# Ledger of designs, part 22: designed miniproteins, single chains, continued (3)

Each design is a single chain, and the fold is of that chain. pLDDT is the mean over its residues in the fold that is shown.

## One batch from the design tools (miniprotein)

Design m8786
Fold by ESMFold2-Fast:
Structure m8786 (fold): chain A 59 residues (1-59)
Amino acid sequence: SLEEARRRMIRDLAEEAVKKAGGDPEKAIQLAKEMARSLGLTDEEIEEAIRYVKELVEK
């Protein structure tokens, strides 16, 4: 479904942000926001991505 594709995209974006930040929570959140804005995601989708980042970070 479109909803499943959307959730996969947001999850993949969050994982990529964490990977690029080397697990640094502050950098990962910043990168996730920048990447999501570049893709034209809504504020709600950006917040969802940040929530995933917080779950994925090493601390």
Scores: mean pLDDT 81

Design m8787
Fold by ESMFold2-Fast:
Structure m8787 (fold): chain A 64 residues (1-64)
Amino acid sequence: SHQSDGTIAASAVHNAPDVATAKAYLEKLVEEGLISRETADAVIAGLDAGGLAGGLAAALQLAR
């Protein structure tokens, strides 16, 4: 579910040292079928707007 996807994405962003690594983690999670493309795209938009904090906020919004 999107809630599960958001939690997985939030963990990936939290464990990333930088935005580029966070994006790589999210792409790998989509490739492995662990999160949806829609979840990854929303979190990447957050990363682009606000860095790691923006990505985390976007992921947590989906982890309702």
Scores: mean pLDDT 83

Design m8788
Fold by ESMFold2-Fast:
Structure m8788 (fold): chain A 68 residues (1-68)
Amino acid sequence: GIGEKLQQLKDELSSDPNLTATLSGDTTLTVSGSISPEKIIGLTLKLIGAYPDLTVSMSGDTITASAK
C-alpha cells in the first residue's frame, strides 16, 4: 500500500548522509537536507517522476511527499 511505499522511500533517502527523512503516520514523508538549492529541486523532480502515486512539493530546502 501507500504506507509501504512511503516507508521504502524514507529508508532509501535516509541512506544519504546529507538528507533527513521523517515519516508522519502512513501518509506524509518530509525530507530536508544540507544540499544545494539546485540539487533539492532536482531531487523533487525525480521524486515526482518516480513516485506518481505521491503528491510531491517543495518549500525552501524541504520536500514533502504525501499519499494522494
Scores: mean pLDDT 73

Design m8789
Fold by ESMFold2-Fast:
Parts: structure tokens; sequence; C-alpha cells
Structure m8789 (fold): chain A 67 residues (1-67)
């Protein structure tokens, strides 16, 4: 849902750039694999963006673990 995506973005905003990259990579890794996850995470960090749906829920969970 959009609310989960907005919450994921709020949590990421509280983390350092290195922690944001780690959270995004952890969220994407099960979906696109290890090499793809690193690339997609870097692009998402650059664009300050989070996909909706299941990926937003994964990003939220990963960010909460790093807080």
Amino acid sequence: SEAVREEALRLLAQLSDEQRLAALEAAFKPIVGEEGARTVARLALRDDSVPAGELAERVKAAAEELL
C-alpha cells in the first residue's frame, strides 16, 4: 500500500546513506539476486525512491532492523 511505502521512506530518512543502501540491498536481494540487488539499491538511493507493494514492506522491515 502507499502508506507502507511512505513509512519506508520516513524510516530510510532516519538512516545514514550506508545504512539506507544496506536496507535497500537486503530488501531487493530475495527478488532480483545479490548482484542485481546492489545495482537496484544504488539507483533507488540516488533517486530517493521505494517501489510500492511487497518491496516497500521489505524495505520498511530492513530499515527498522537498522534503527
Scores: mean pLDDT 78

Design m8790
Fold by ESMFold2-Fast:
Structure m8790 (fold): chain A 70 residues (1-70)
Amino acid sequence: MEEKLLELEKKLIEKAKKLSKEQQEELLKEVGEVQRELKELYEKGASEEELLKRALEAAERLLKKAEELL
């Protein structure tokens, strides 16, 4: 699971490098929303497995958005 998340993160970074500054800022705003959701789950006592699953789903969503912005 964690290894797959790392792969998605690398792909997202590569796609983000091809975006304009404005598009990168839009993507960063989405990342901030994901970070808030994960922090809330962590504070609520979510398991590491649940946090990784949510992070993976979010990473896939962000990658799709980055591809749509290209």
Scores: mean pLDDT 78

Design m8791
Fold by ESMFold2-Fast:
Structure m8791 (fold): chain A 79 residues (1-79)
Amino acid sequence: MEEIKKELAEFGKELQEELYKKAEEAAKKIEEAKKKLKSEEEYKKKKEELTEELREFRKELEEKAKKAEEEAEKKIKEL
């Protein structure tokens, strides 16, 4: 049981780090867009695109986390 908990916690930490890294990348791109874009419309569109990419990436990580939790739960129940 403890080993399964450790593996799940480690996997969750890796997914969280990937999400933070992606969020940092998105924030940096938004800041660069704000400096480079003279049009508020272009800036708003770029911010929306980057926000949508981050949301899709988050959903992908959430699906991976959910599958890992289901696998861990099955292994615990089979004991």
Scores: mean pLDDT 73

Design m8792
Fold by ESMFold2-Fast:
Structure m8792 (fold): chain A 95 residues (1-95)
Amino acid sequence: MKVEKEVKELSPEEAHKKAEEAIKEAAEKSDKVKVTVTVTFADGTVKRHVFEKEVENAEEAAKELTEAANHIIDGELAKHPDAKITLEVTGTIKE
């Protein structure tokens, strides 16, 4: 079964909090979590970061994915403060 949760354009602080919440929920309910961080720059250029992890331990997977997502968000916004961040978190349950 596939569980999908999207975190839309938010302030940097709200983006961090919503990313953590979405990733934690997906890790608790799924065997694999995929996180897509889409950065839309002020000129309309789009950059996409995709990473995924098999969930052996929900807390560990959520922590690692959240740290990776926050690192990307912080790095991109530090270079491009006017950029918009969109997050997509997809969980997959194996039968």
Scores: mean pLDDT 74

Design m8793
Fold by ESMFold2-Fast:
Order: structure tokens, then sequence, then C-alpha cells
Structure m8793 (fold): chain A 63 residues (1-63)
């Protein structure tokens, strides 16, 4: 659902790019920064999904 997706994504993503230079300069303005941000989000999503699958498998083995 979208209810929490924007908030969570904004907080996590902003912490990477906006929390540094953006605090002084008003936010990431380059397409390179936008691309890096999107790539970081994709990597995070992939890692999260892999972690969830591994955890589920571990719990199944322990059951």
Amino acid sequence: AFAGAGQAGNELGSGITVGDSATTHGGPATPEAQAAYAEAQAIRDEASAKGAAELARLLELLS
C-alpha cells in the first residue's frame, strides 16, 4: 500500500542524499544524484527481499 511507502522511502532515501549536501544546498539537483539514489533504493529492496527469504527458510528449518 502507499500509505507508508512514501514516508519510509523519503526518510531512508533522504538520509543518504538530503542529509548531507542537500541540507546546505536545498536538495539533490543532478541527474547523476537521482540515478544513484534510485540505484541505491533498488539494491536495498533486493537485499531486503533476499533477507526475508533467508529468514523464512531458516525459520522453516528450525520448526
Scores: mean pLDDT 60

Design m8794
Fold by ESMFold2-Fast:
Structure m8794 (fold): chain A 61 residues (1-61)
Amino acid sequence: EKVALAQEGARLLQKGIDAYKAGNYKEASELYRKAAELFEQAGDTLSADIARENAEKAEKK
């Protein structure tokens, strides 16, 4: 089930990247934070950290 959480986190991370490219920074940061939460629940701390960093960058735009 951790695999399913990591897969959903990856999907939300990709949606966040798409939103960021479209200039929707608020939506991107929300998607990145949700992805980080799912990666954390999956035990993937590296992917969670990357998603959190991306959220912080989007929030500062």
Scores: mean pLDDT 84

Design m8795
Fold by ESMFold2-Fast:
Structure m8795 (fold): chain A 77 residues (1-77)
Amino acid sequence: MKEEAEKLYKEAKEKLEEAEKAFRAGDLQTAIELAKESARLAEEAYKLGYEEAKEVLKQAQNLIKLAEMFLEDRKKA
């Protein structure tokens, strides 16, 4: 339903913004967890027909990959 999909999309965006803030603060573990939650919510919204949720899903997946790469790089420093 449109209202349910919109709510999931808004929650996904909010979690993505929190994940980006954690990433900028250097809290890579928190950024990964929040981005995973955002990706899950965005996927549900997209399945319900909210096309814009696909972009949020991609952004969340990219943030997870970047945060994991930076976390691995820090272990080698």
Scores: mean pLDDT 84

Design m8796
Fold by ESMFold2-Fast:
Structure m8796 (fold): chain A 71 residues (1-71)
Amino acid sequence: DVAARVPELIAALDDPDPAVRAAAATELGKLASQIPEELREEALAALRRAQDDPDPAVRTAASLALKELEA
């Protein structure tokens, strides 16, 4: 259920483990075309914040995910 998964992934972008944050950003990118319209702006805002993440892998994953969501 994408409607349940997307809020979980947005929350995971704030996880203390950078591996979890990077995985969450990557999965949001994979689900980009399936994200409900009502969650799209929240997902975009969360990924834009993740582009400023201290971990370079998280920043890269967020940038790729944003490209998928904005396509």
Scores: mean pLDDT 84

Design m8797
Fold by ESMFold2-Fast:
Structure m8797 (fold): chain A 73 residues (1-73)
Amino acid sequence: AEAALEAGRGPGREGALAAAEAAREAGRGGEGETAEGVALIAAGVARAAGDSDEEAAEAAGRAAAAGARAGGA
């Protein structure tokens, strides 16, 4: 928990994006689930960093779009 908080704390949204990118690379072979998994991680990291619900939702949306592009078509 502490490591996740620190990862998100640093740059806030930047931490969420970094986590989303790492998840996207780890899920390069997967589709659908990759986009959803990346979105969930991004939202969680953004919230842990102290972002509002709306900012967490925006980070999740961007991460989901990036994950979908990387994993499926």
Scores: mean pLDDT 58

Design m8798
Fold by ESMFold2-Fast:
Structure m8798 (fold): chain A 68 residues (1-68)
Amino acid sequence: SLVEEAEKLIEEAKKKGDKKAEGIAKGVLYAARTGNLVVAQIALKEAEELGDKKLAELARKVIEELEK
């Protein structure tokens, strides 16, 4: 699930000490759990600015699911 993928990225960011990636991944998790499209769009922008391809891909998947 998208929630499980977001939790995995939070854990990976924590292990690396990447506080920015951790924060963005938590935003993706929040959007996936609450259906908040605006938060998902913000997380995508932040992930792209960070250059985190995995995090950006997950944020895009969350947006696609919420737009159904």
Scores: mean pLDDT 88

Design m8799
Fold by ESMFold2-Fast:
Structure m8799 (fold): chain A 98 residues (1-98)
Amino acid sequence: LSPEEVGRSLIAGVRAILELLEGLDAPEEAIEKIRESLEKMEADPADLELLIRELEEIRAVLEELAAKETDPRRKATLAALVDVLRRDIAALRALLAA
């Protein structure tokens, strides 16, 4: 896969996360932060270093949401999304190091 194809796939994943969070009535502040990261990623899908930075920002937002979440089901969903982002970040770092 080209860097641009990898970037576009990750952008699609972030859009899916944003849509899910909107469905969960996540705080507007968190939604806006993820939307801002998504906009930066969409501006340069081939910049793997930028993608790593923005995915780490999104992961931090999701970790904070999970920590504050009191509903067990929503908390589990947020934790699963954090795990997905951690795997994506690790994969990108490995690709960048190769």
Scores: mean pLDDT 86

Design m8800
Fold by ESMFold2-Fast:
Structure m8800 (fold): chain A 66 residues (1-66)
Amino acid sequence: SEEELIAQLNELARQAKEAEAQGDYETALALYEQALEVAKQLSGPVGLVAVKELTEAIERVRAKLE
C-alpha cells in the first residue's frame, strides 16, 4: 500500500540521516538511494517532493565522498 511505502521511505531516510550525522557517507548514500527508489513508487505530490529532497541529499553526500 502507499502507506506502507511512506513508512518504508521514512525509516530509510531516518537511517540515512543518522549515518550522515555519524560521518558514514557511504552507508548514508546507499540508504538515501534506497529511499529514492521507494519514493519513485509513490504517486502524486508526496512522491515528487520526496524525490526532489532525496536527490538533493544524494548530491550533498556524494560531494563528501569526493
Scores: mean pLDDT 87

Design m8801
Fold by ESMFold2-Fast:
Structure m8801 (fold): chain A 89 residues (1-89)
Amino acid sequence: MELEKKIEEAKKEIDEAARRVGDLAYQGTVAAHTKGPEEGERLRAEVDRLIDEAVKKAEKYGPWLANYARVKMTEEAIRARRAAEAALA
């Protein structure tokens, strides 16, 4: 089905965006510790922007997919930040 295929494609795009968000969250945590809090906050704001954009794009397929995007990307950001803090300790 056309809609089912578009939902599957959107889900794959969300999974790819979540990986990018994780990488950026890791970089932001490292930057906060090595370059200062201002650079860390800049990268954190970029993470929040990417999550909001992905959620807005997913909304047209229903609240379930919008929620999937928010949860998946937020979880990846948290995981990456924890990994970066552990690596810096």
Scores: mean pLDDT 83

Design m8802
Fold by ESMFold2-Fast:
Structure m8802 (fold): chain A 99 residues (1-99)
Amino acid sequence: LAEEYLKKAEEAEKKGDYKKAAEYYTAVGDIYRMQRRLEEAKEYYEKAIELDPNNARAWANLGRVLADMGKLEEAKEYYQKALELDPNNERAKKLLEKL
């Protein structure tokens, strides 16, 4: 599954559709996070943010991976960034309260 989304991300990136590529890289990160492959998840969320810095979901999910890795202060910063981009992101708000 990760390989299929990774191909779609690479195709979107080659076409210059960086917003769509970031969406696919975020999905790849989600798959690796579910598999407890936290370093790989982090890498793909960082790639998504690099391509689309306004992707609030990628910021929130990167924060979640950092929290899972025990990097609570960094997680807090990234949840705050997600809320700055999308103030109605209930998940990021709840994850901030849980830290």
Scores: mean pLDDT 83

Design m8803
Fold by ESMFold2-Fast:
Structure m8803 (fold): chain A 69 residues (1-69)
Amino acid sequence: MVEAKVIGIDGNLATVDVGKSEVKIGDLVYKNGKLIGYIDKVFEKTSVVNIASESLVKVGDIVEIKPFK
């Protein structure tokens, strides 16, 4: 499990700061135990989450990323 901070939102896409943590495309994203989306793109220190609705997260929120496999 990786905790990541939301640093940007563009429609149903949220950018999260994962730091040095390992995440993969397709990993599941949770907020307060609720599945909200999945990892769509991975960069060296950030990732893009495809969220079911832009209302589910705000900039500054902490989300939990869990491996899909």
Scores: mean pLDDT 81

Design m8804
Fold by ESMFold2-Fast:
Structure m8804 (fold): chain A 107 residues (1-107)
Amino acid sequence: EEIEKLIEEILKKLRELGASDEFIQTVKDLFKAAIEGDKEKMEEYKEKLLEYASQRIDLGPVVKIIIEAAEKIYNAQTEEEIVSILKEMLDKLNELVAQRKADAARA
């Protein structure tokens, strides 16, 4: 329940950062693979996210945060560890959203 709420908040922050629906779906699929322990699917989704970052330089920091969180989730042994990882990720994304909103207001 808390994991689902945190993932939804994360996806909302990705939309604010200008991520496409396809990017957001790939992130959702990556987290599902990480939680299920499917390493092969994780690597496939990581490659797709890196491809998005190569086309959108502004998404580079976002992809890094996502991939680091997914690797930590894969190695997590408890739901409480996953919740902690998702909260840390959300904090990093919130800082990035705030910074980009400030930059946009200056333009």
Scores: mean pLDDT 83

Design m8805
Fold by ESMFold2-Fast:
Structure m8805 (fold): chain A 68 residues (1-68)
Amino acid sequence: MMTREEFLEELEAGAEKYREQGLDELAERIRKMAEEIRAVPEEEFGRAAAQALQELSELQTQVKEELA
């Protein structure tokens, strides 16, 4: 299972990719997800991470469709 730090690195990498593509609003949303993950207690990390992954998946799908 991924640690909180590893998960945050993945979110930051995703945000940078979107920013490079000019999708600053989506990059900012991903960065907010990272802040929320960082702010939750360790006990709630699993739930917050699962929710963030679901939202990230939806955002990635929309980005692919808009760039196509």
Scores: mean pLDDT 75

Design m8806
Fold by ESMFold2-Fast:
Structure m8806 (fold): chain A 69 residues (1-69)
Amino acid sequence: GAEEIAEEVKRLLLEKGVSEETAEKIAEEIKRLLEQGKSELIPSVLLRYGVSEEVAVEVGKLVGEKLKE
C-alpha cells in the first residue's frame, strides 16, 4: 500500500545520501499523494526538496513498479 511504497522510497533516498529529515518529509508527502491517487505529483515533490534528476528517476521507477501490484 501507500505506506509500504513511502517506506521503500525513504530507504532509497537514504541510500542515495539524502538526509534522514528530508527523506522522512518526502516519504510522508508521497504517502499522502498515493492515498489521494495523485502519483503524477510525486516528481514535483522531489524537485521541491532538491532531489537530483537521477534519484528522482529511480524513485519514479520504484513507485511505478509497486503500483502495478
Scores: mean pLDDT 82

Design m8807
Fold by ESMFold2-Fast:
Structure m8807 (fold): chain A 77 residues (1-77)
Amino acid sequence: MEEAEENGKALRDKLVGEKNPEGVRGLLEGIVESLKENPNEEVKEAAIKALEEALKEVKDPGKREAIEEGIKKLKEI
C-alpha cells in the first residue's frame, strides 16, 4: 500500500512536470501496459488517484485530455 502510494505521488509529479501531451500519453501508455502484464488493483487505484490529482494542477487542454484518456483506460483494466 505505502509503495503503491509512493509510486502514485511520483506519477503525479511526473505528469505535472511533463512539457507536452505526447510525454503524458507515453507515460500513461507505459503504466497501462505494465498493469495489463501484471494486474494489481492497489497500484491501479493509486495511479487513478494520481491522475485525478494531476488534473487539478495541469492547465494545458491537451495534457488534460491525455490524463482523462489514461484514467478511462486504467478503469477498463
Scores: mean pLDDT 76

Design m8808
Fold by ESMFold2-Fast:
Structure m8808 (fold): chain A 94 residues (1-94)
Amino acid sequence: SVFEAADEADRYLLKGLEALNQGKYDEAIKYFEKAIELNPEDVLAWLYLGRAYLKKGDYEKAIEAFERALEISPDNPLARHYLEEAKKKLEEAK
């Protein structure tokens, strides 16, 4: 059921956000990945996955997540800003 999958995806998204706010980045990533498995076109889930990777210092995976968000929503200003931030952080880490 499309409605049941969407409701479950939203629950995982909220759990991921709570974990992210608590600094539990690996836990947040797992929840956001579950949200994406249920709703792969959820731009917010991809944005939060990228943010969790960015906070963890996994800049290459953060870039991949934000690029996926832009594939779904090409004019998304948050995805563009976070992608630029992740690219800058990757360059600084070299």
Scores: mean pLDDT 87

Design m8809
Fold by ESMFold2-Fast:
Structure m8809 (fold): chain A 55 residues (1-55)
Amino acid sequence: LEEEARRLEAEGRYGEAAELYREVAKQLSKEKGPDHPEVIAADRRALEAYLRAQA
């Protein structure tokens, strides 16, 4: 999922990449908790991709 999101981001398909990063964050959040550094990183990446999609 994360690698797929990175490929979509490289192609300028930021909205789709953001959705995949959010899926990664949700899975990690369920397993490690929402405050875990890996979850925060995935959420941040999802937001960044989402904002680029709006530009």
Scores: mean pLDDT 79

Design m8810
Fold by ESMFold2-Fast:
Structure m8810 (fold): chain A 60 residues (1-60)
Amino acid sequence: SEIEKLKEEYKKTMEEMEKLKKRVKETLDKASAEEVEKEIEEIEKIHKEKLDKAIKELEK
């Protein structure tokens, strides 16, 4: 289903974001890495909220 595909794509994207955060921590200084990680986490939260709203709309 469309909902299942969206959930799987989101899960895969989150896994890639985790890899990115790890790489950032390894390559940047601590303060810069923490700032970038915070931005990534905020983006992740926004995407999760949008996904949840889209699923709720489709499940009416």
Scores: mean pLDDT 79

Design m8811
Fold by ESMFold2-Fast:
Structure m8811 (fold): chain A 102 residues (1-102)
Amino acid sequence: MAAFAHLSPELRAAAAEAINRVMAEVTDTSPEATRLQGEAVALILGAAFAKAGVPQAEMDAYLARLTPEQRAAFLEGYELAKQGATLDEIAERAIARVREKK
């Protein structure tokens, strides 16, 4: 929870909007859809944490609570944001993955 304190209100709102867009695309309640949803959310949060400059120790504490697949997605989103990707671009990538795997 301490990691989220580093996100500005604007960045929190943008991340929440991106997450809501992904959630709106999830129409299946299967275990696979739930897993893909978790990975998509992790991707968006990774990007938000990179943009907020969340300290490594607090990020590590958050990562410790994720599945291996969610950690991989989080780190992918983090690196994409470090390379200049916007939250909108990352949300579109997450939505495409959810749609492709259904």
Scores: mean pLDDT 78

Design m8812
Fold by ESMFold2-Fast:
Structure m8812 (fold): chain A 66 residues (1-66)
Amino acid sequence: VIELLEKAVEAYEKGDRGTAARYLTAASLIAIGDGNEELLKTVLEVGRAMDAGDVEKAREIIEKAK
């Protein structure tokens, strides 16, 4: 899941917002399937930061989750 979040941020920074959204969706579905509420919370926080255009915040959230 963390790797998917990293790929989402990378795609967003390259201007590929569609690919970024697909990686975020995949990460959220995996976290839900695993029943991992903390991981799902991390995915949602990364998504909110990206929606706000705050790529640095998204990266910080991912780094702290490692």
Scores: mean pLDDT 81

Design m8813
Fold by ESMFold2-Fast:
Structure m8813 (fold): chain A 70 residues (1-70)
Amino acid sequence: MNPEVEDFLKALREAVDIVNEILKNSSSVEEFRALLEQKLKEMEEKGYDPLVIGLTRALGEAEIWAMERK
């Protein structure tokens, strides 16, 4: 399999796990947004992979969009 695809899929799995953990700890859209922003800031401060940070942001924003629509 293409190594670039494997690296991307690993980053995507990490981002999905992070977003799912935030979702499990959230009771509202506002709380989810606050926890997502806090986690993204923590990830940037700790030097996480930019791809994982970017995917976490994208997936989190998509989840917020879905939650606000039903």
Scores: mean pLDDT 82

Design m8814
Fold by ESMFold2-Fast:
Structure m8814 (fold): chain A 81 residues (1-81)
Amino acid sequence: MGKERSRLVARLIGRVFALAASEDEETARQKAYELGVEVGKRLGLSPEETEALGQRLADIAEELHRTIREVEARYQANKAA
């Protein structure tokens, strides 16, 4: 049922977050895209939906990476006093 799919998606989101936190932006984006495509295919999504999922996870990873980097930069700037 959909609850099991939601659990799989939650694990995916956790992995995407970990990638965004530990990898560089390009690597996080690429790996998140690959994860989204793999899961889309396993869920039996259409090719368009599968690609959309991959792109969405890539965008999320990129946005998370940028947010983390901005927070880190602000922290470093504050301690430069």
Scores: mean pLDDT 77

Design m8815
Fold by ESMFold2-Fast:
Structure m8815 (fold): chain A 67 residues (1-67)
Amino acid sequence: MVDEAEVNLSLAAMMLGIAKATNKPPSPELAKRAIELAKKAIAESDDPELIAEAEEIIKEFEEWLKE
């Protein structure tokens, strides 16, 4: 089974994929949830590759929240 960090990252990544597929900025609620999931993945993992992917997801959603 995948660890909890991978589960949280996968959920955040799916949310980003859905947002990109709609060609619209995500709702602030969706963006905040995805950022929280990615931050949990960072907190739960020592894998630099997973951390880097989570940081990219956070950056994408934070750019939408800046509006």
Scores: mean pLDDT 78

Design m8816
Fold by ESMFold2-Fast:
Structure m8816 (fold): chain A 61 residues (1-61)
Amino acid sequence: SAEELALGNKAYNEGDLESAIEHYQKAIELDPTNREALMNLAMVYVKQGKYEEAKEIAAKI
């Protein structure tokens, strides 16, 4: 999951929110307890205005 987390962070820094979400979701699929991937996914949803999705992910942290 560390590799997928790193790819998600790279995509986010490049402004590719769709790619960032995909990689963060893969990181969580590999390790559901990956707090950093969960937090970063929630932050991306907040940035997109998807507050309900962000709240659902945050509840898993």
Scores: mean pLDDT 84

Design m8817
Fold by ESMFold2-Fast:
Structure m8817 (fold): chain A 69 residues (1-69)
Amino acid sequence: SVAELIRRAELAIEQAEHLIKVNAPKHILESLVSSLEVLLERMKEDPRVPEELIRRLEEAIKRLKEKIS
């Protein structure tokens, strides 16, 4: 359901922010990036998902990638 996708995205953003803050190991951040990119593709396929939430998830993925580099 769309509600479940929205809930999952909100939790994923919070998880990404937390793992960045605690300087989680590179392999954990890389695994999360892969999972979030799959979630982002699913969200982009559903026009009922708020664009603001998609933007926030894209920003979280960007921050994770910057931390990995």
Scores: mean pLDDT 87

Design m8818
Fold by ESMFold2-Fast:
Structure m8818 (fold): chain A 62 residues (1-62)
Amino acid sequence: PSKEDIDREIDLAMKRMQLSVLKIEKKREEEKAAQGDEKAKKRVEELDKEIERLEREIEKLE
């Protein structure tokens, strides 16, 4: 494959890994938010935006 193909595959793998990490972090923050932690609620919102951004980037690379 070309360097461009290799770079795209690496980018996809890295973004998918990052997405998985963010989803795990979101689950932990959601648990805190469910207990009334307002800071955790804001963190969940931030994580949702980051997850959506990464999902769109992954879709564009596929």
Scores: mean pLDDT 83

Design m8819
Fold by ESMFold2-Fast:
Structure m8819 (fold): chain A 60 residues (1-60)
Amino acid sequence: ALAEVDEAWATVRAAAGHPATDAEAAARAGAAMTRLRAALESDDPEVAAYVRERMREEDA
């Protein structure tokens, strides 16, 4: 759901903003990326669009 996408995205952003010097943090970010990929490929176009917009926001 959107809430899970938001939580996963926040985890990825935290890891990206802080170089993953902690292996545990890197593993959490990897798991979150897998969740985001699954959401992006979801049958629900709204969820996929939400993930893409969050990625755009990160670039901007």
Scores: mean pLDDT 67

Design m8820
Fold by ESMFold2-Fast:
Structure m8820 (fold): chain A 67 residues (1-67)
Amino acid sequence: VDLEEVAKRIVEETGASYEIALNYARKAKRLLGPDASNEEVLEKALELAERNGRTEEEERELLRQVL
């Protein structure tokens, strides 16, 4: 699995930063295991990004105000 390729696709589809996209790709690969294809990892990563995207953005805004 090419995590960089998957991360770039997540950036294109969600508008998330490359760092955040790469984290979603890593989480998806870990959940699916080493035999997962790039397409399977991308689908899972997009599912995770959709589920967490709003909450993580709000948390990041709060942290910037506190730090």
Scores: mean pLDDT 71

Design m8821
Fold by ESMFold2-Fast:
Formats: sequence, structure tokens, C-alpha cells
Structure m8821 (fold): chain A 60 residues (1-60)
Amino acid sequence: SVEELAQAYVDFVLPLGLSREVALAFIRREAEEGVRDGKLTEEEAREVVRLASERLDALL
């Protein structure tokens, strides 16, 4: 699901010690690649980034 994918990205970036801005930029880039690769719709990619941003705001 979109929620599971957003959580997976957050779980991946947290141990890397990145700032919120850098972590979110990475997740946005990955979501854009998912759209280009046909694995995500543009709507799903936007929702992944939104959920990841909310979770990173709570954790960083």
C-alpha cells in the first residue's frame, strides 16, 4: 500500500542520519523514479511523499 511504501522509505532513511530536508528530497526522488518506472501513479507518488513528510516531521 501507499502507507506501507511511505513507512519503508522513512525506515530506510532514518538510520542514515540525514537532515529532514535531505531525507525528504531522497524519498521524493525515489517516488518520481517509481512513476517513471510505471510502479506508481503520480497520485500515489504524491501521497507517499505527503505521508513520509508527516512522519519525518514527527521523528526529525
Scores: mean pLDDT 84

Design m8822
Fold by ESMFold2-Fast:
Structure m8822 (fold): chain A 71 residues (1-71)
Amino acid sequence: SEKEEVAKELEEKLKEAEEIAKKTGEEGKQLADSAQAALELLEEKGEEAVEEAKRKAKIVESAIESLKEEL
């Protein structure tokens, strides 16, 4: 299911952001918080939140890659 795929992507991004937060502090924590909020939205609203959750997942992914380049 698309919802399940998006949830798995967000869970992976959350773990990556948590690891980056250990090195960057606030910036990584904000990315982890964003990924978690998207997961909670997806869990609460289900299918209605899939497109928004996908958009947030891409934003978090881009931000993680940017932070990795700065480390």
Scores: mean pLDDT 80

Design m8823
Fold by ESMFold2-Fast:
Structure m8823 (fold): chain A 66 residues (1-66)
Amino acid sequence: MPSLNALAAAKLMIEASQAGDTERAKALRDLLNKDENPSLEEIAKAAGVSVATVQRTVADLQARLA
């Protein structure tokens, strides 16, 4: 099973793709392909968002999976 960090990265990748941001979507996909458990900082850099935004995404996913 992917980590919550990996799920957050996947969610941000889908959102980037839906917004037409193919550059960020590719960066997030490449990150997930090389690291199954990326850090919040790596996800934030790839997605172009703050670490706080990634932390919130992880928390939201954790709440939905409970």
Scores: mean pLDDT 80

